# Designed miniproteins, single chains, continued (2): the designs that were tried, part 99

Each design is a single chain, and the fold is of that chain. pLDDT is the mean over its residues in the fold that is shown.

## One batch from the design tools (miniprotein)

Design m7437
Fold by ESMFold2-Fast:
Structure m7437 (fold): chain A 87 residues (1-87)
Amino acid sequence: SPLEKLKELLARMQELGAELAELRERLEKDPNDEKAREKAIKLLREMLELGKEMTRLLEEMGAPQDVIDTLREDIEQIEKEIKELEE
């Protein structure tokens, strides 16, 4: 069901978010940690993919526009962070 899929995506997003938080702490202490940077980019790209799939499911389920707009804003922030880390 769409709801079960959304639940699975949310759980994965939470797992990735926790791992990303640890990588952000590493990068704050050592901005030249290339391995942490590469892993953070990889996780952010996975989160971007999950966010897009969640948006599609929410639209399919007829979620309120404000909920969809908030998720789209979060996706834009992820895209911005990826670009900043790749530069």
Scores: mean pLDDT 87

Design m7438
Fold by ESMFold2-Fast:
Structure m7438 (fold): chain A 113 residues (1-113)
Amino acid sequence: SNLQKALATAEQIQGLLSEVKRLIDEAKKTGVLKKDEILALLDQMQALLDELKRLTKDDPLMVKLVDEIQSLVDQLKTAVENNDLDTASKIADQMGDKLSKLSLMLKIQLLIE
């Protein structure tokens, strides 16, 4: 079903975000920012978010949440490009919160349908 695919896609995005957070935390500790690696992960995340928005298009609350996460990806890319690790860390945390809410909504919908 589209909901099962949406949940799997959201879980893939959560995995990519965990790796982005790890690289930001490592950069804060070591002073070495793997900028190209983080940006490549964010590009993968953006492609998966485009697919997730397509899969959730009939639920306006889910679409709004995906739009908010996409906006945060753009903000995170800018923070990383500017070497602003404190802002990048904060944005990544906000993305995690919204992805967790989306995942919960998808799980609830799968239980109802």
Scores: mean pLDDT 90

Design m7439
Fold by ESMFold2-Fast:
Structure m7439 (fold): chain A 69 residues (1-69)
Amino acid sequence: DRAERERHLARLLEEEAVKAVGDDPEYVEKAKKLSRELARAIVDGDVDRAEALSKELQKLIKEAQEKKK
């Protein structure tokens, strides 16, 4: 089931991304959204989109960590 795989991947990605960005609600919401979009791209086999979303998620995590300074 494609939808089940997408939900499972989204849950795993969201859990890790939220841990990385911390407690800021704005960054948490953005991390969850990017994680869901990344899971969908992976399940769809859209390699270019998955790579772009992975880079955006890494950038968001870095920005959130820099704001803690």
Scores: mean pLDDT 80

Design m7440
Fold by ESMFold2-Fast:
Structure m7440 (fold): chain A 57 residues (1-57)
Amino acid sequence: MRALDPSRFSDPATREVAEYVVRHGYDPLAAEPVLLRTHLGLLSVEEGIAELERLHA
């Protein structure tokens, strides 16, 4: 399984959410929709983090 690399994201918001995924050991595949929605501007960083916490509660 390929590790998630936050440095691959050029936008600061998606990078911050990706760093949160790696730091907390969340499944990168489960996090992919949250990262995509953050990249598209549909979620803020805080909303993305809240969604990740909801999925892994």
Scores: mean pLDDT 76

Design m7441
Fold by ESMFold2-Fast:
Structure m7441 (fold): chain A 86 residues (1-86)
Amino acid sequence: APSEGEVNAALAEFYRRVRALLTEREGLSPEEARAVASAAARLFWKLYRDEGKSFEEALRAAADWLVSRYPGLRAAVEAAVAELLA
């Protein structure tokens, strides 16, 4: 299982990429992109820490939530998830 430090580093990189995609491809402001990424991060930590889901399950759920709101990001988000789980 990944360490908490590895989880934190991977999650920070994932949400950095998500914020960039939201601003560059969906046209959100930096503030709006941060709010969306923060909501996805809160969902991840709720599932991972509070509900005892695996890193993979929590990450996939947060990614699914993002893609449900921004379907144009599906391929990029799925690629980022696959890279983090490799």
Scores: mean pLDDT 82

Design m7442
Fold by ESMFold2-Fast:
Structure m7442 (fold): chain A 76 residues (1-76)
Amino acid sequence: DRLKELIEKVAEILRENGAESFAELVKEVGSRNIEGIYPILVYVLKQMPEEVREKVLKKLEEIDPELAKKIREMLK
C-alpha cells in the first residue's frame, strides 16, 4: 500500500513535468521492483532541463528523501 502510494506520487510528478509515458513505465516497473524505477528516473531526469530536473528532485525529496538521495547520487 505505501509502496503503491509512493509509485503513484512519483508517476504524478513525472506526468506534471511532461514525462507521461515514463510515468506509466514507472508504475509498471515499480509494482514489480521498486529499485527498478531508479534507472528510469535517472534517464528521464537527464533529458529534462536543469530547472525542471531540480523541481522534480525537490518534489521527490518531499515524498521520499531516501529515494531522492539515491537518484541524486545516480545522476553524478
Scores: mean pLDDT 82

Design m7443
Fold by ESMFold2-Fast:
Structure m7443 (fold): chain A 62 residues (1-62)
Amino acid sequence: MELERLKRRKELAREIAYELDRAAIDFLQEQIKRLEAQGLDTSQLRADLAALQARLAEMEAE
């Protein structure tokens, strides 16, 4: 019974982390598009986006 509670808490924490990473990806994509429209360098933001996308893909693959 305790093991099932811990399992459900772990699953919930994973779902929350997934949603947060998705929100961060959406935010970074919008920022990159906006900054590029202004002619600003986005190389660091693109690197951060790629890292978050890789993390999200790993979480989905499990």
Scores: mean pLDDT 78

Design m7444
Fold by ESMFold2-Fast:
Structure m7444 (fold): chain A 88 residues (1-88)
Amino acid sequence: MLGILEKSGFDRAEFSRTHREFEKRLKEARSDVEKLSDEDISLLATYVAAVRLKDPSEVGQTLADMLIGAFRTNKIDSKEIEEELKKY
């Protein structure tokens, strides 16, 4: 994950910090998202961190919140997220 995102110009340290923050938040909200595996939570945190770092505005935050909501309702496949991240 990080190797692909580094190629898109993201700062590795900032990405790692943002990823850890979102992974922690998703795990803390696990009672609402118990159907998600630890792997799915980590992958979702990677996608949310990438979106937030690409657009740190309110628009980027809104998109991140929408992705979390879609994942919680099983509307997003983890493989589709991986393919989308390859575009960054």
Scores: mean pLDDT 58

Design m7445
Fold by ESMFold2-Fast:
Structure m7445 (fold): chain A 100 residues (1-100)
Amino acid sequence: EILELQIEAGVVAVAAAVLVVVSEKELEKEEDEEIKKLLEETIELARKAIELAQEAIDAAEAGDLEKAKEKLKEAEELLRKARELMEKVDELRKEKEEKA
């Protein structure tokens, strides 16, 4: 359904946008180079997820349901990877705190 695809893509776009804002705020106060790199990668993946989610919405509006589903799946995968990198940031912070 066109409306369902647009709603799902919109949810992905909002989630990715929140992740960009949170990651950018964390990056501003971060001093560890390894953690900075992971935060920068998270921002890049989340921004790409927003772009793909917008492409999914545009494809759905054009009636190209196959393209809309493909772009939505790609956006979801990038958002998942971005979230995994944020989990890795949390793990790395704990490791450095325990070893210090």
Scores: mean pLDDT 85

Design m7446
Fold by ESMFold2-Fast:
Order: structure tokens, then sequence, then C-alpha cells
Structure m7446 (fold): chain A 99 residues (1-99)
């Protein structure tokens, strides 16, 4: 269901944010890969989640996911990892645009 898919996306986003806060670069990389794979495998659910018709709780989960990805992007920029920072930025665009 949409609700179950977005709940799982939120769990991956929370894992990513926790890894960034811990400053564990390998954990940030693995969490980003998990979240990217989930989004790529659940494109229709992400597209529905960014719809104007989406329930408020779904919209909040999308916002939390974008916030976690921005934290990861800034983390990689600070560490000089331009390729991973760009990967996080591209994933933000996919989530925000429902792609």
Amino acid sequence: SLEEAIKKMREYAEELFAAVEAGDTEAVKKSLEKLQKFIDENKEAVKEAVSPDAPLEIQRAVGETVAALRAAQRYFEKNGDKELAEKARELIEKVENGE
C-alpha cells in the first residue's frame, strides 16, 4: 500500500539522518544506497506521495525524507565527496518531483 511504502521510506530516511548525526561515513553511504534503491523500486508510491491529494502524514514523511537527503548532501559536501553529494541532490529532485 502507499502508506506501508512511505512508512518504509521514512524508516530509511531516519536511518540516513542518524548516520549523518553520528558522522559515520560508511553508514551514511550505505543508508543513502538503501534509500535510493527503495525510491527507485517504489517510483509509483513516491509519485503518489508528492501529489496534492496525498494525506498530510504522507506529505510530512516526504518532507522528512528530503530533510535527511539534504543532511547527507551537506555531509558529503563538507567532506569533499562531490560525487556522493550530487547523488544525494539528484535523489532529492526525484523525491520532490515524484519521479
Scores: mean pLDDT 84

Design m7447
Fold by ESMFold2-Fast:
Structure m7447 (fold): chain A 60 residues (1-60)
Amino acid sequence: MKKVMEVEITALSEDKVHVKISVNGKTIFDGDLTRDEALELINKIKKDNNIDELKITINV
């Protein structure tokens, strides 16, 4: 079965974002990070979970 990762990013300030990450509908992370921390976490989760499809939603 295809593994789908969904990422929702909401801008809080210049350097901070709220990030919600789900894999196949299961939330695995929900919290506030710096932009660099968010990118590193997304890349790590994608690699560790062998993700087939990545969906990113950005809220301004």
Scores: mean pLDDT 82

Design m7448
Fold by ESMFold2-Fast:
Structure m7448 (fold): chain A 89 residues (1-89)
Amino acid sequence: SAVENLQKALEYVEKAEEALLAGDTETALKYLEQAVKEVEKTGDKELAEKVRKLYEEAKRAIEAGDLASALQKLGEMRKLIEEALKKEK
């Protein structure tokens, strides 16, 4: 269901934040990619496009060594997913 996919996406974003704080950028990027895929499975194309844009911005920040910007983009991604989950209730 869309709710289950959004919940999985949220869990992946949280795991990505934990990986970034641990200095594991490769694991963080893998979790973020899984979060995007879970959002895409909901069929909400507008949400998927917004989440993918934030993923690309977070990836650029990670590649630049800008942890603060990366964490900010993950926070924005988490907030969008939480708002989408709230609409499903």
Scores: mean pLDDT 88

Design m7449
Fold by ESMFold2-Fast:
Structure m7449 (fold): chain A 65 residues (1-65)
Amino acid sequence: MLPKEEGEKLAEEYGLKAAGALARGDYATAVQYAQKALEAAKESGNEEGAKGSERGVETLKKLLG
């Protein structure tokens, strides 16, 4: 289990990388980083952050088909 502070930092970093990939139209890379952000949020016990990340991952997966 990740410490909450470390998990939040990792989730934010991966979220920013996912957003950057989306801006470039690289949906596959965006999904990878969004999934890593979700894992970091879940491992740190941040339920609100995990729910937000889950929504993001679902949206990106729908874009990929």
Scores: mean pLDDT 74

Design m7450
Fold by ESMFold2-Fast:
Structure m7450 (fold): chain A 91 residues (1-91)
Amino acid sequence: MEVKVEAYRGGELLFETTIRAEDVDTALGMVLMVIEVGRKEGADRFRVVISGDPEKAKELAERLEEAARLAGWRVRIREVDGKYEVFIERP
């Protein structure tokens, strides 16, 4: 699967990165690491776009939502053109 992570502070894009992983566990770990890096850099919002196998993309989106909410983030998920967009932001 392919995961694009964009980190924002207010309206400013701080950085973007693309993660490629074959399994959900690896992808989740890498995405959470990128979110932690972004948080330390002052990011207040992330947009995560998950593409690839639909079942794995959905599982990753749902597990990312759970993990991010447990870490105190507000999370919204939407499906667009067979991709999952996960929005992660400060409450």
Scores: mean pLDDT 88

Design m7451
Fold by ESMFold2-Fast:
Structure m7451 (fold): chain A 109 residues (1-109)
Amino acid sequence: HMAEGERTLALTRAGEERDFAEMEADYKSLVDRINAAKTEEERDKALAELYKKDPVKFKGYLLSLARKTANELKKIDPELGEKVGEELRQLAEDTFKRMEDAYKKEKAK
């Protein structure tokens, strides 16, 4: 009785992975700037620019980045990676909302 929900989740995750790959391919310089950022302000600025390029794919990009980060942590410490997986997902959702709210505020001017 969970088959339909499982299929929907798998399809959603496949879409997120595709969005991540396409964003990395099309906007590699911005993705590199996000990864190289030394401060939260530098990272937020690069994230805001990436959001403006494709807001729809940006959410999938962030969620895939969170999952990939959790998987990398699991290679070092499986327990830590599992525990922070949800925290990273929540951080991705909060980041998307911050970028969306900032963009909406700027457009309203």
Scores: mean pLDDT 77

Design m7452
Fold by ESMFold2-Fast:
Order: C-alpha cells, then sequence, then structure tokens
Structure m7452 (fold): chain A 61 residues (1-61)
C-alpha cells in the first residue's frame, strides 16, 4: 500500500542518517523507531505519523 511504501521510505531515510549521529542520539532514535514500527503494525497511519516526526527530529540533529 501507499502507506507501507511511505513508512519504508521514512525508515530507510532515518537508517541512512544514523551513522551521522552520536551513540546516544542513535540509541534514542532506534528506540523511537521501534515504537513507530510497533505502532505501524496496529495503526499504520499513526505509525507513519510517528515515523515522520522521528525523521524530522533526526534531520534537526
Amino acid sequence: SATEEEFRRVAEEVEALLPTLSREQREAVMQRMSEAYRLFKVDPEKGLELGREILAEVRAL
């Protein structure tokens, strides 16, 4: 679905940015992405929304 494709793109972009972060920042982002992943399994739209928030936060780091 389009929502699954968007979530995959968001997750891939977050993963690509992880090497540019400190260890502490990476741990926090990975924790938040795990939450987004779990949320996506039960509520895809909310999971995608959380994923987008995490990506915006990572881009600001």
Scores: mean pLDDT 87

Design m7453
Fold by ESMFold2-Fast:
Structure m7453 (fold): chain A 98 residues (1-98)
Amino acid sequence: AVELSEELKEELEELLEKIKEALENHDEESLRKYLLEAVKLIDPDLAEELEKNQTLEELGDALALLVKEVTQDLPEEEKEKIEEELQKLFDSFVEHLK
């Protein structure tokens, strides 16, 4: 994980909350928008690849990266809880698309 400034961490946390709402509402457009914004802050090269590729696998990888970055300073138990919550939301979102 990259060492994040407090301002960047706060911005990523706000984007993660918007992503959670998009996943819960099955809003693919908002999910793609907020994940791209978050990845641009973490890894601009990966963000360029996400703009070109629109696979669910790449969205899942981007979400995992964002969760890892925002939880990097949290205790392991809290990290696991957040990772499990976001994975369940993403799995439910993917199931709803089919």
Scores: mean pLDDT 79

Design m7454
Fold by ESMFold2-Fast:
Structure m7454 (fold): chain A 86 residues (1-86)
Amino acid sequence: SSRREQAERLLELAEEYFRKGDLELAGYLLSAAFVLAVELKDRELLERVREGFERLAEEYRKQGKFDLADKYLALAQEVDEAIRSL
């Protein structure tokens, strides 16, 4: 319960900072949410984390920051592997 609420709050904050253009902080918050989602073995939280990493990758690509875009695409793939391991 408390761990799930923490993960949901991290996802909410990641979305807020993403809207503000703070992609670095959004990435840190999503990474923290990923750790909790794996601990909880929660498919719905993992799917939301994957969507967040995909959105970060797209925004970094739009900025021409291809190394960061590739980093977040790789993290989205790690989320898919975690989902397959449930």
Scores: mean pLDDT 90

Design m7455
Fold by ESMFold2-Fast:
Structure m7455 (fold): chain A 86 residues (1-86)
Amino acid sequence: SLFSEREQKMLEAYERLGGDVEALAEKLGISKSTAQKLLEGTLDLSNPEEREAARKAEELLGLEEGDLKYLTTVEGLKLIVEAVEK
């Protein structure tokens, strides 16, 4: 397979969203491109805008600052999807 187990599960989570990056961007008040990076787990912490997006997602999920790595796991993606759907 061209994808790791983690990447494959992230693709499944993204497919469940129907590619609805715009809804996630609106919910978090971030740009569509940043929302896509959040779902892909490719956020750059050296970028202030992307770091702020991670903090907003952590706040939405009730996580502490610095739990950023959790948001890029399958579990993190499921929590983001669940929070956006509500």
Scores: mean pLDDT 63

Design m7456
Fold by ESMFold2-Fast:
Parts: C-alpha cells; structure tokens; sequence
Structure m7456 (fold): chain A 65 residues (1-65)
C-alpha cells in the first residue's frame, strides 16, 4: 500500500489547494462552484489523477462534456 509514487497521493501543497477549492465548491454560489470545480480538476489533472478517470476524488465529474 504505497501511494508515494502515485500522483494521486498529491503533494502537501497540492492537497492544500484541493482542500480550499473543495471548500469553496461546497460553500460557494453557482459561479463559485463552477470555478472551484475547474480548479479542482486542474489540480488533479496536473497531478495526473484525472487521467485515471473520475473515480479519484468525489466531485470530479469532468468527463464527456
């Protein structure tokens, strides 16, 4: 059970950004949610997790747009 080499593990800084974006996504308005969702997808994509499907993080439904 090693998630150190897997980008899905995320770095501490990436995790912080993801947490903030998730918080805004849940508490924000429609526009804020859209932007937060994009930011979440961006972070996950840079980490390489989005390429593995939308089962990485709940709420990451940026498929078949």
Amino acid sequence: EKKISVPEALSEEQRKRLEEALNKFLDGDEETQVEASKEIARILQEAGVTGRGAEGIPGLASKTV
Scores: mean pLDDT 61

Design m7457
Fold by ESMFold2-Fast:
Structure m7457 (fold): chain A 124 residues (1-124)
Amino acid sequence: MSKEEFELELIKEILDELESPEMRALAPEMMTPLSQEFLDANPEIKNIIPNPVSVETIREKVEKGEIKTLEELEKELEQMFENYLRLYPPGSPEQQRTEQFRERAKKLLEEAKKKLKEFEEKLK
């Protein structure tokens, strides 16, 4: 297995965990793109989140080969979190759930980065 293949496996493992029943229950709004009905009811959202990102759009980018590294995954996840933190008022239940999801994603990324480093050392 190449470093590139192993890194892609780590990315897929992170996404599988973020798409788990527990994470879907925690932040269902982050799982799929905002509905057209919701966007039509809230036209100002395009000004708040000009770069819409969901877990589903990140998964699609990984499957298309547009996200190949943990760094690229981290950038997409941070954009998603910034979007949802801007969308909801400070101290709201939605903002609290976004922060909890972000903390879980950060832990998964840190563990994956550690595994990647250990794998690279074994290739030498």
Scores: mean pLDDT 82

Design m7458
Fold by ESMFold2-Fast:
Structure m7458 (fold): chain A 94 residues (1-94)
Amino acid sequence: MVREEFDKLLKEAGKTREEIEEFVRKQAKEVEEKYGLKAFTIAHEKAPVFGVMVLQMYLAELEGTLSEESRELKRKLMEELGLTEEDVRKILEE
């Protein structure tokens, strides 16, 4: 399920898995350095795909297209990655 969603996200973004993983690692690293969070460490250990899913779900929420079930999943993934709503917003505002 998670891997199928990741493959779909790759096709929609027009990017390779490696490009998305590098993007997630870079963004998580910048958040960790700016805010003292362990987001990069958690993302590296849990899998970069979780970070991509969180960012995609956050964007869908801003567009008003995120389902309530997906919103709860986003919250759980953010907790696992050590990211707050403000942290994700700052990553996207970059």
Scores: mean pLDDT 55

Design m7459
Fold by ESMFold2-Fast:
Structure m7459 (fold): chain A 63 residues (1-63)
Amino acid sequence: YTEEERRIAIRLYFREHAGLTEEQADKAKEILEADPERFKKAIDYAVNSVPKEKVEEELKKRK
């Protein structure tokens, strides 16, 4: 995973597992980025929970 892919994975995790909207997921990501230890753990959990294929599809939609 690249840094961008990891950031997409955490956003997808918030949307799919926490039921957040895209806007809420983006804000949650910003909050986590303020705490590097929490952010790293959240990313590790998200990349294990969200398939890589979904992360790649989301990246293509944003490009």
Scores: mean pLDDT 70

Design m7460
Fold by ESMFold2-Fast:
Parts: sequence; C-alpha cells; structure tokens
Structure m7460 (fold): chain A 73 residues (1-73)
Amino acid sequence: SERLKKVEELGKKMFEAARKAIEQFKDLPPEERRRVALLAAKGDVEGLRKYGVSDETIKLAEEVKKLQEELKS
C-alpha cells in the first residue's frame, strides 16, 4: 500500500529530525533537548526556528510536515 509506505517514511523522517536536533543541542539540559527533539519530530518548523536550529534540521522538519499533510488528505 502506498499509504503504508508513507507512514513508514514519516516514522523514519521523524526519528531522523529528532536525532539531528539532539545532536545540535548536546550541551543543553536533557529536558530541553527532549523538547527540541519533539518539535523536530512533529515538524514544528516555527518552534524550531525560535531555538536557532540548523538549516539541515529545519529541512528535515519541513519534510516531516509535508508527509503529515500528504497522509491527512
């Protein structure tokens, strides 16, 4: 199923976005790193921009958001 393939891809991209966010903010407290990771996994581009995340992490979050929108309709 095309839908199943997109669900699997979304999961992979969410994990990758969260991982990149955690890597960038390694020196932040664990609670704050978790917050940034969740924003990245959710595709919350505006939230991530407030934290000053890298353009690479923003791009991954935008890909997550696009896949979420495609899966909704």
Scores: mean pLDDT 82

Design m7461
Fold by ESMFold2-Fast:
Structure m7461 (fold): chain A 63 residues (1-63)
Amino acid sequence: GSARERLRELAEELVRLLKETDSRITSATFEVLDDETVRITFTVDGVTYTFVATIEQLERFLR
């Protein structure tokens, strides 16, 4: 698959895990920005946070 497809798969897995493992996270979503980066947005106790991650960073989070 393409790098963008891999980013999407990893981001989907991470947002799913965030919602399932931490009860403080009420929402988690992602947006693929390019072939190398994805933006992840999540809400904890009514405060929204965002960060940008690469494939390598996502793979490290999921290991």
Scores: mean pLDDT 81

Design m7462
Fold by ESMFold2-Fast:
Structure m7462 (fold): chain A 74 residues (1-74)
Amino acid sequence: SGDTVLTGEEALKKYGTLTGYILDVQLTDESEWHRVGVLAEIEEDGETFLEVHFLDTGERRRVRASDLLIREYS
């Protein structure tokens, strides 16, 4: 494979921002990878959340950055 997987927090530290990116993500409560657009970064109670738009369903969700896995392609 060779793909690197980062948490949303690790990706934010690496790239500085994810807003405006289209990413392949996995939620910790799900086994499937989804393609999402990142709409915003929100800080609340000392935690970072990402507002994401699921391109397959059209759903918008606010997810904790630490509960999100992001796939980097090499």
Scores: mean pLDDT 81

Design m7463
Fold by ESMFold2-Fast:
Structure m7463 (fold): chain A 56 residues (1-56)
Amino acid sequence: AKAEKLLAQAKDALNQGTEEGLIAASVYLSEAKSLKPSAQIDALQQQLNEKVQALK
């Protein structure tokens, strides 16, 4: 499903640990949420926020 592919891309982007990866993950998560909101997306968004704070 499209949402599953977007979640996989978001996880891969988050695992890169780069600013570019975090930006990409944010886009993928927003698209996935628009297709099908889920607790998994919320958990990944929290993880994204933690990584963004670590880069500041």
Scores: mean pLDDT 79

Design m7464
Fold by ESMFold2-Fast:
Structure m7464 (fold): chain A 113 residues (1-113)
Amino acid sequence: SMEELNEQLIKLLKEIVEEKDEKKAEELAEKAIELIEKNVKDPEVASTLIFIIEGVLKGQLYLIKGKKKEALTVLKQTIEFVREKKEKEKDENIKKLLEEMEKIIEEELKKVE
């Protein structure tokens, strides 16, 4: 179900941004990517969602290492990508997913200073 997939992806993304262990953060991102690859039939949508998961993971890995400036750069690039894709998206379920992903990244950016 698209609704179940969206809920699982948002839950995993929230877990990634709270994760303090590098290996566990990578395992959460791998699980999210596997769910996208198995359930998202549109290759453009799949690549969009994977890019967002990878961007958030990269930002979180920098934060775990204390590299706040590099984390901010990656997270700002990722949120800008989400906003661009959201504006062009015509599927309401995918738009809602992208909006929820945007909110998670915005809250993380506020925490990083």
Scores: mean pLDDT 90

Design m7465
Fold by ESMFold2-Fast:
Structure m7465 (fold): chain A 59 residues (1-59)
Amino acid sequence: MGEEWQELQRAAGEVHEAARKGTPEKRAQMLALVGKGHQLAHDGDFEGARAAFDEALAL
């Protein structure tokens, strides 16, 4: 009931904050993974979306 979406939005926010402090190359990779995560979430693949956001945060 939107709880998974709330968690994904929070993860995306954390990625944006981390990207702000990263190198331009890491920032580009993080933003690409965020875009992929959003696309997967819109397709209903919330587990794939979360994996993409987790990968972005690991950069």
Scores: mean pLDDT 76

Design m7466
Fold by ESMFold2-Fast:
Structure m7466 (fold): chain A 56 residues (1-56)
Amino acid sequence: SAHEELALAHGRAGLADLEEAHALADTDPAQAKAHLRAAKTHFALAKEQSELANRA
């Protein structure tokens, strides 16, 4: 379903943001924190889309 596809896409985007945050943690902590916030948003959207997929 479209919701399942969006859940996977947001999950992957969140993981990419976590990897970038880890890479930047020592050199640019402000950018690392921005990526952590983006990851949190993507994981929240992935959860929402996954729940919608289970109701369809």
Scores: mean pLDDT 88

Design m7467
Fold by ESMFold2-Fast:
Structure m7467 (fold): chain A 83 residues (1-83)
Amino acid sequence: MKISLQELRDKIDQIEAELKQMVDDDAPKEEIEAALEKAKKELNDMINRSSASEREKTILRFRFLAVLTETYILAKQKEKKKQ
């Protein structure tokens, strides 16, 4: 069965929530990096199986890149505040 555009959006939202929770819970850097790599693999598999257009897939990939970047920034800011 082809994955819908809404399922892809929901997956990105779930990943964002999980990553933010890990940062809030002071998860080790190695654990956050492992979660990021797992998320990249899962999302790529879902996008490749999706019925979405190439344009929509590209927009979703950029949205996911923004989530990864924001998670990295939040983790870095939290480490600085604890020093």
Scores: mean pLDDT 78

Design m7468
Fold by ESMFold2-Fast:
Structure m7468 (fold): chain A 84 residues (1-84)
Amino acid sequence: LADASLEQIKEAIARAEAELPAALENPEATLEQLIEESKPLSEELVEGLRKLLELLPDMDPEQVRLALFNALATYYLLKIQAEE
């Protein structure tokens, strides 16, 4: 995170915003896919996503939206950095 450029952060947020509507249609499937795709990127993210998946049944819609946005933004930031 300390080495992320402002441009990389901005792009990660834009990608997360674009993907969020589709992610909200099936939050569970989205998190399961992100867990698999995050395995080569970050063990911390994978663990966080697994915990988030466990909490989904107890979350209200606003909490689900915020959690998915944060998950997607973090995933895309790490992916962008790995592609550089």
Scores: mean pLDDT 83

Design m7469
Fold by ESMFold2-Fast:
Structure m7469 (fold): chain A 64 residues (1-64)
Amino acid sequence: SLISEGEKLLQEILSLMEQTKDEDLANQLADLYRKLRGLVLSGSLTEEDLESFKKELEELKKQV
């Protein structure tokens, strides 16, 4: 389900935040986490949102 995929992304974002010592990257990950968590909790997460968050996370992951 979309919620299950969103929960997995939230866990991945938290793990990356623990790994990085870059303050700017940590802030970007925190912003991404907050937005995604809001959509998951409200049940408003769409397939397009999920794809966008996955793409953004992959870009940030390359910087960790």
Scores: mean pLDDT 84

Design m7470
Fold by ESMFold2-Fast:
Structure m7470 (fold): chain A 71 residues (1-71)
Amino acid sequence: RERVQLAAVAVANELMKDMSDEDASKAAAIVGQRLLAGASPEEAVEEAGKAVGASPEVTKRALEAARKALA
């Protein structure tokens, strides 16, 4: 679904401000996979943030970006 792709891209763009492209890409892939599997945006972004060691502040910004893309 196009909104899932937009959410994954939004997360990657937000995370690239604070981490490597490789880590941001990994997190975006997790977000996309989890959303396609039926997870909430909150669950998907939290799992992705933990996987790349993102701070709570960075994870929160990524979640807001994902929510906006999914609206």
Scores: mean pLDDT 80

Design m7471
Fold by ESMFold2-Fast:
Structure m7471 (fold): chain A 98 residues (1-98)
Amino acid sequence: EFEELLEKLREELLGKDGRESMLKLLQLVGKYVIEKYKLDEEKIKNMTIEELEELAREAQEAIENKDEKKAEEYAILVAAAYYVNPEKVEEVERKLVA
């Protein structure tokens, strides 16, 4: 159920239409992810841009290598980070697109 929601969110974020609505859904999902997995919100808030860039690279590598467990762990952390510190996540996204 939650896995299907994350996969669908990722597919729609990669699509040209509905990106803004999907970003709002990511913020909502991030809150639920923090509560469900009992993530350390303070630790996530204090993550540096460099740590977030490394997580993004590792997530891409896990997807390419079909490491489902690692890809899921990174997706959860990215969603949580977007809820806690959207500005840092947006800065990482800009660097990855450049």
Scores: mean pLDDT 69

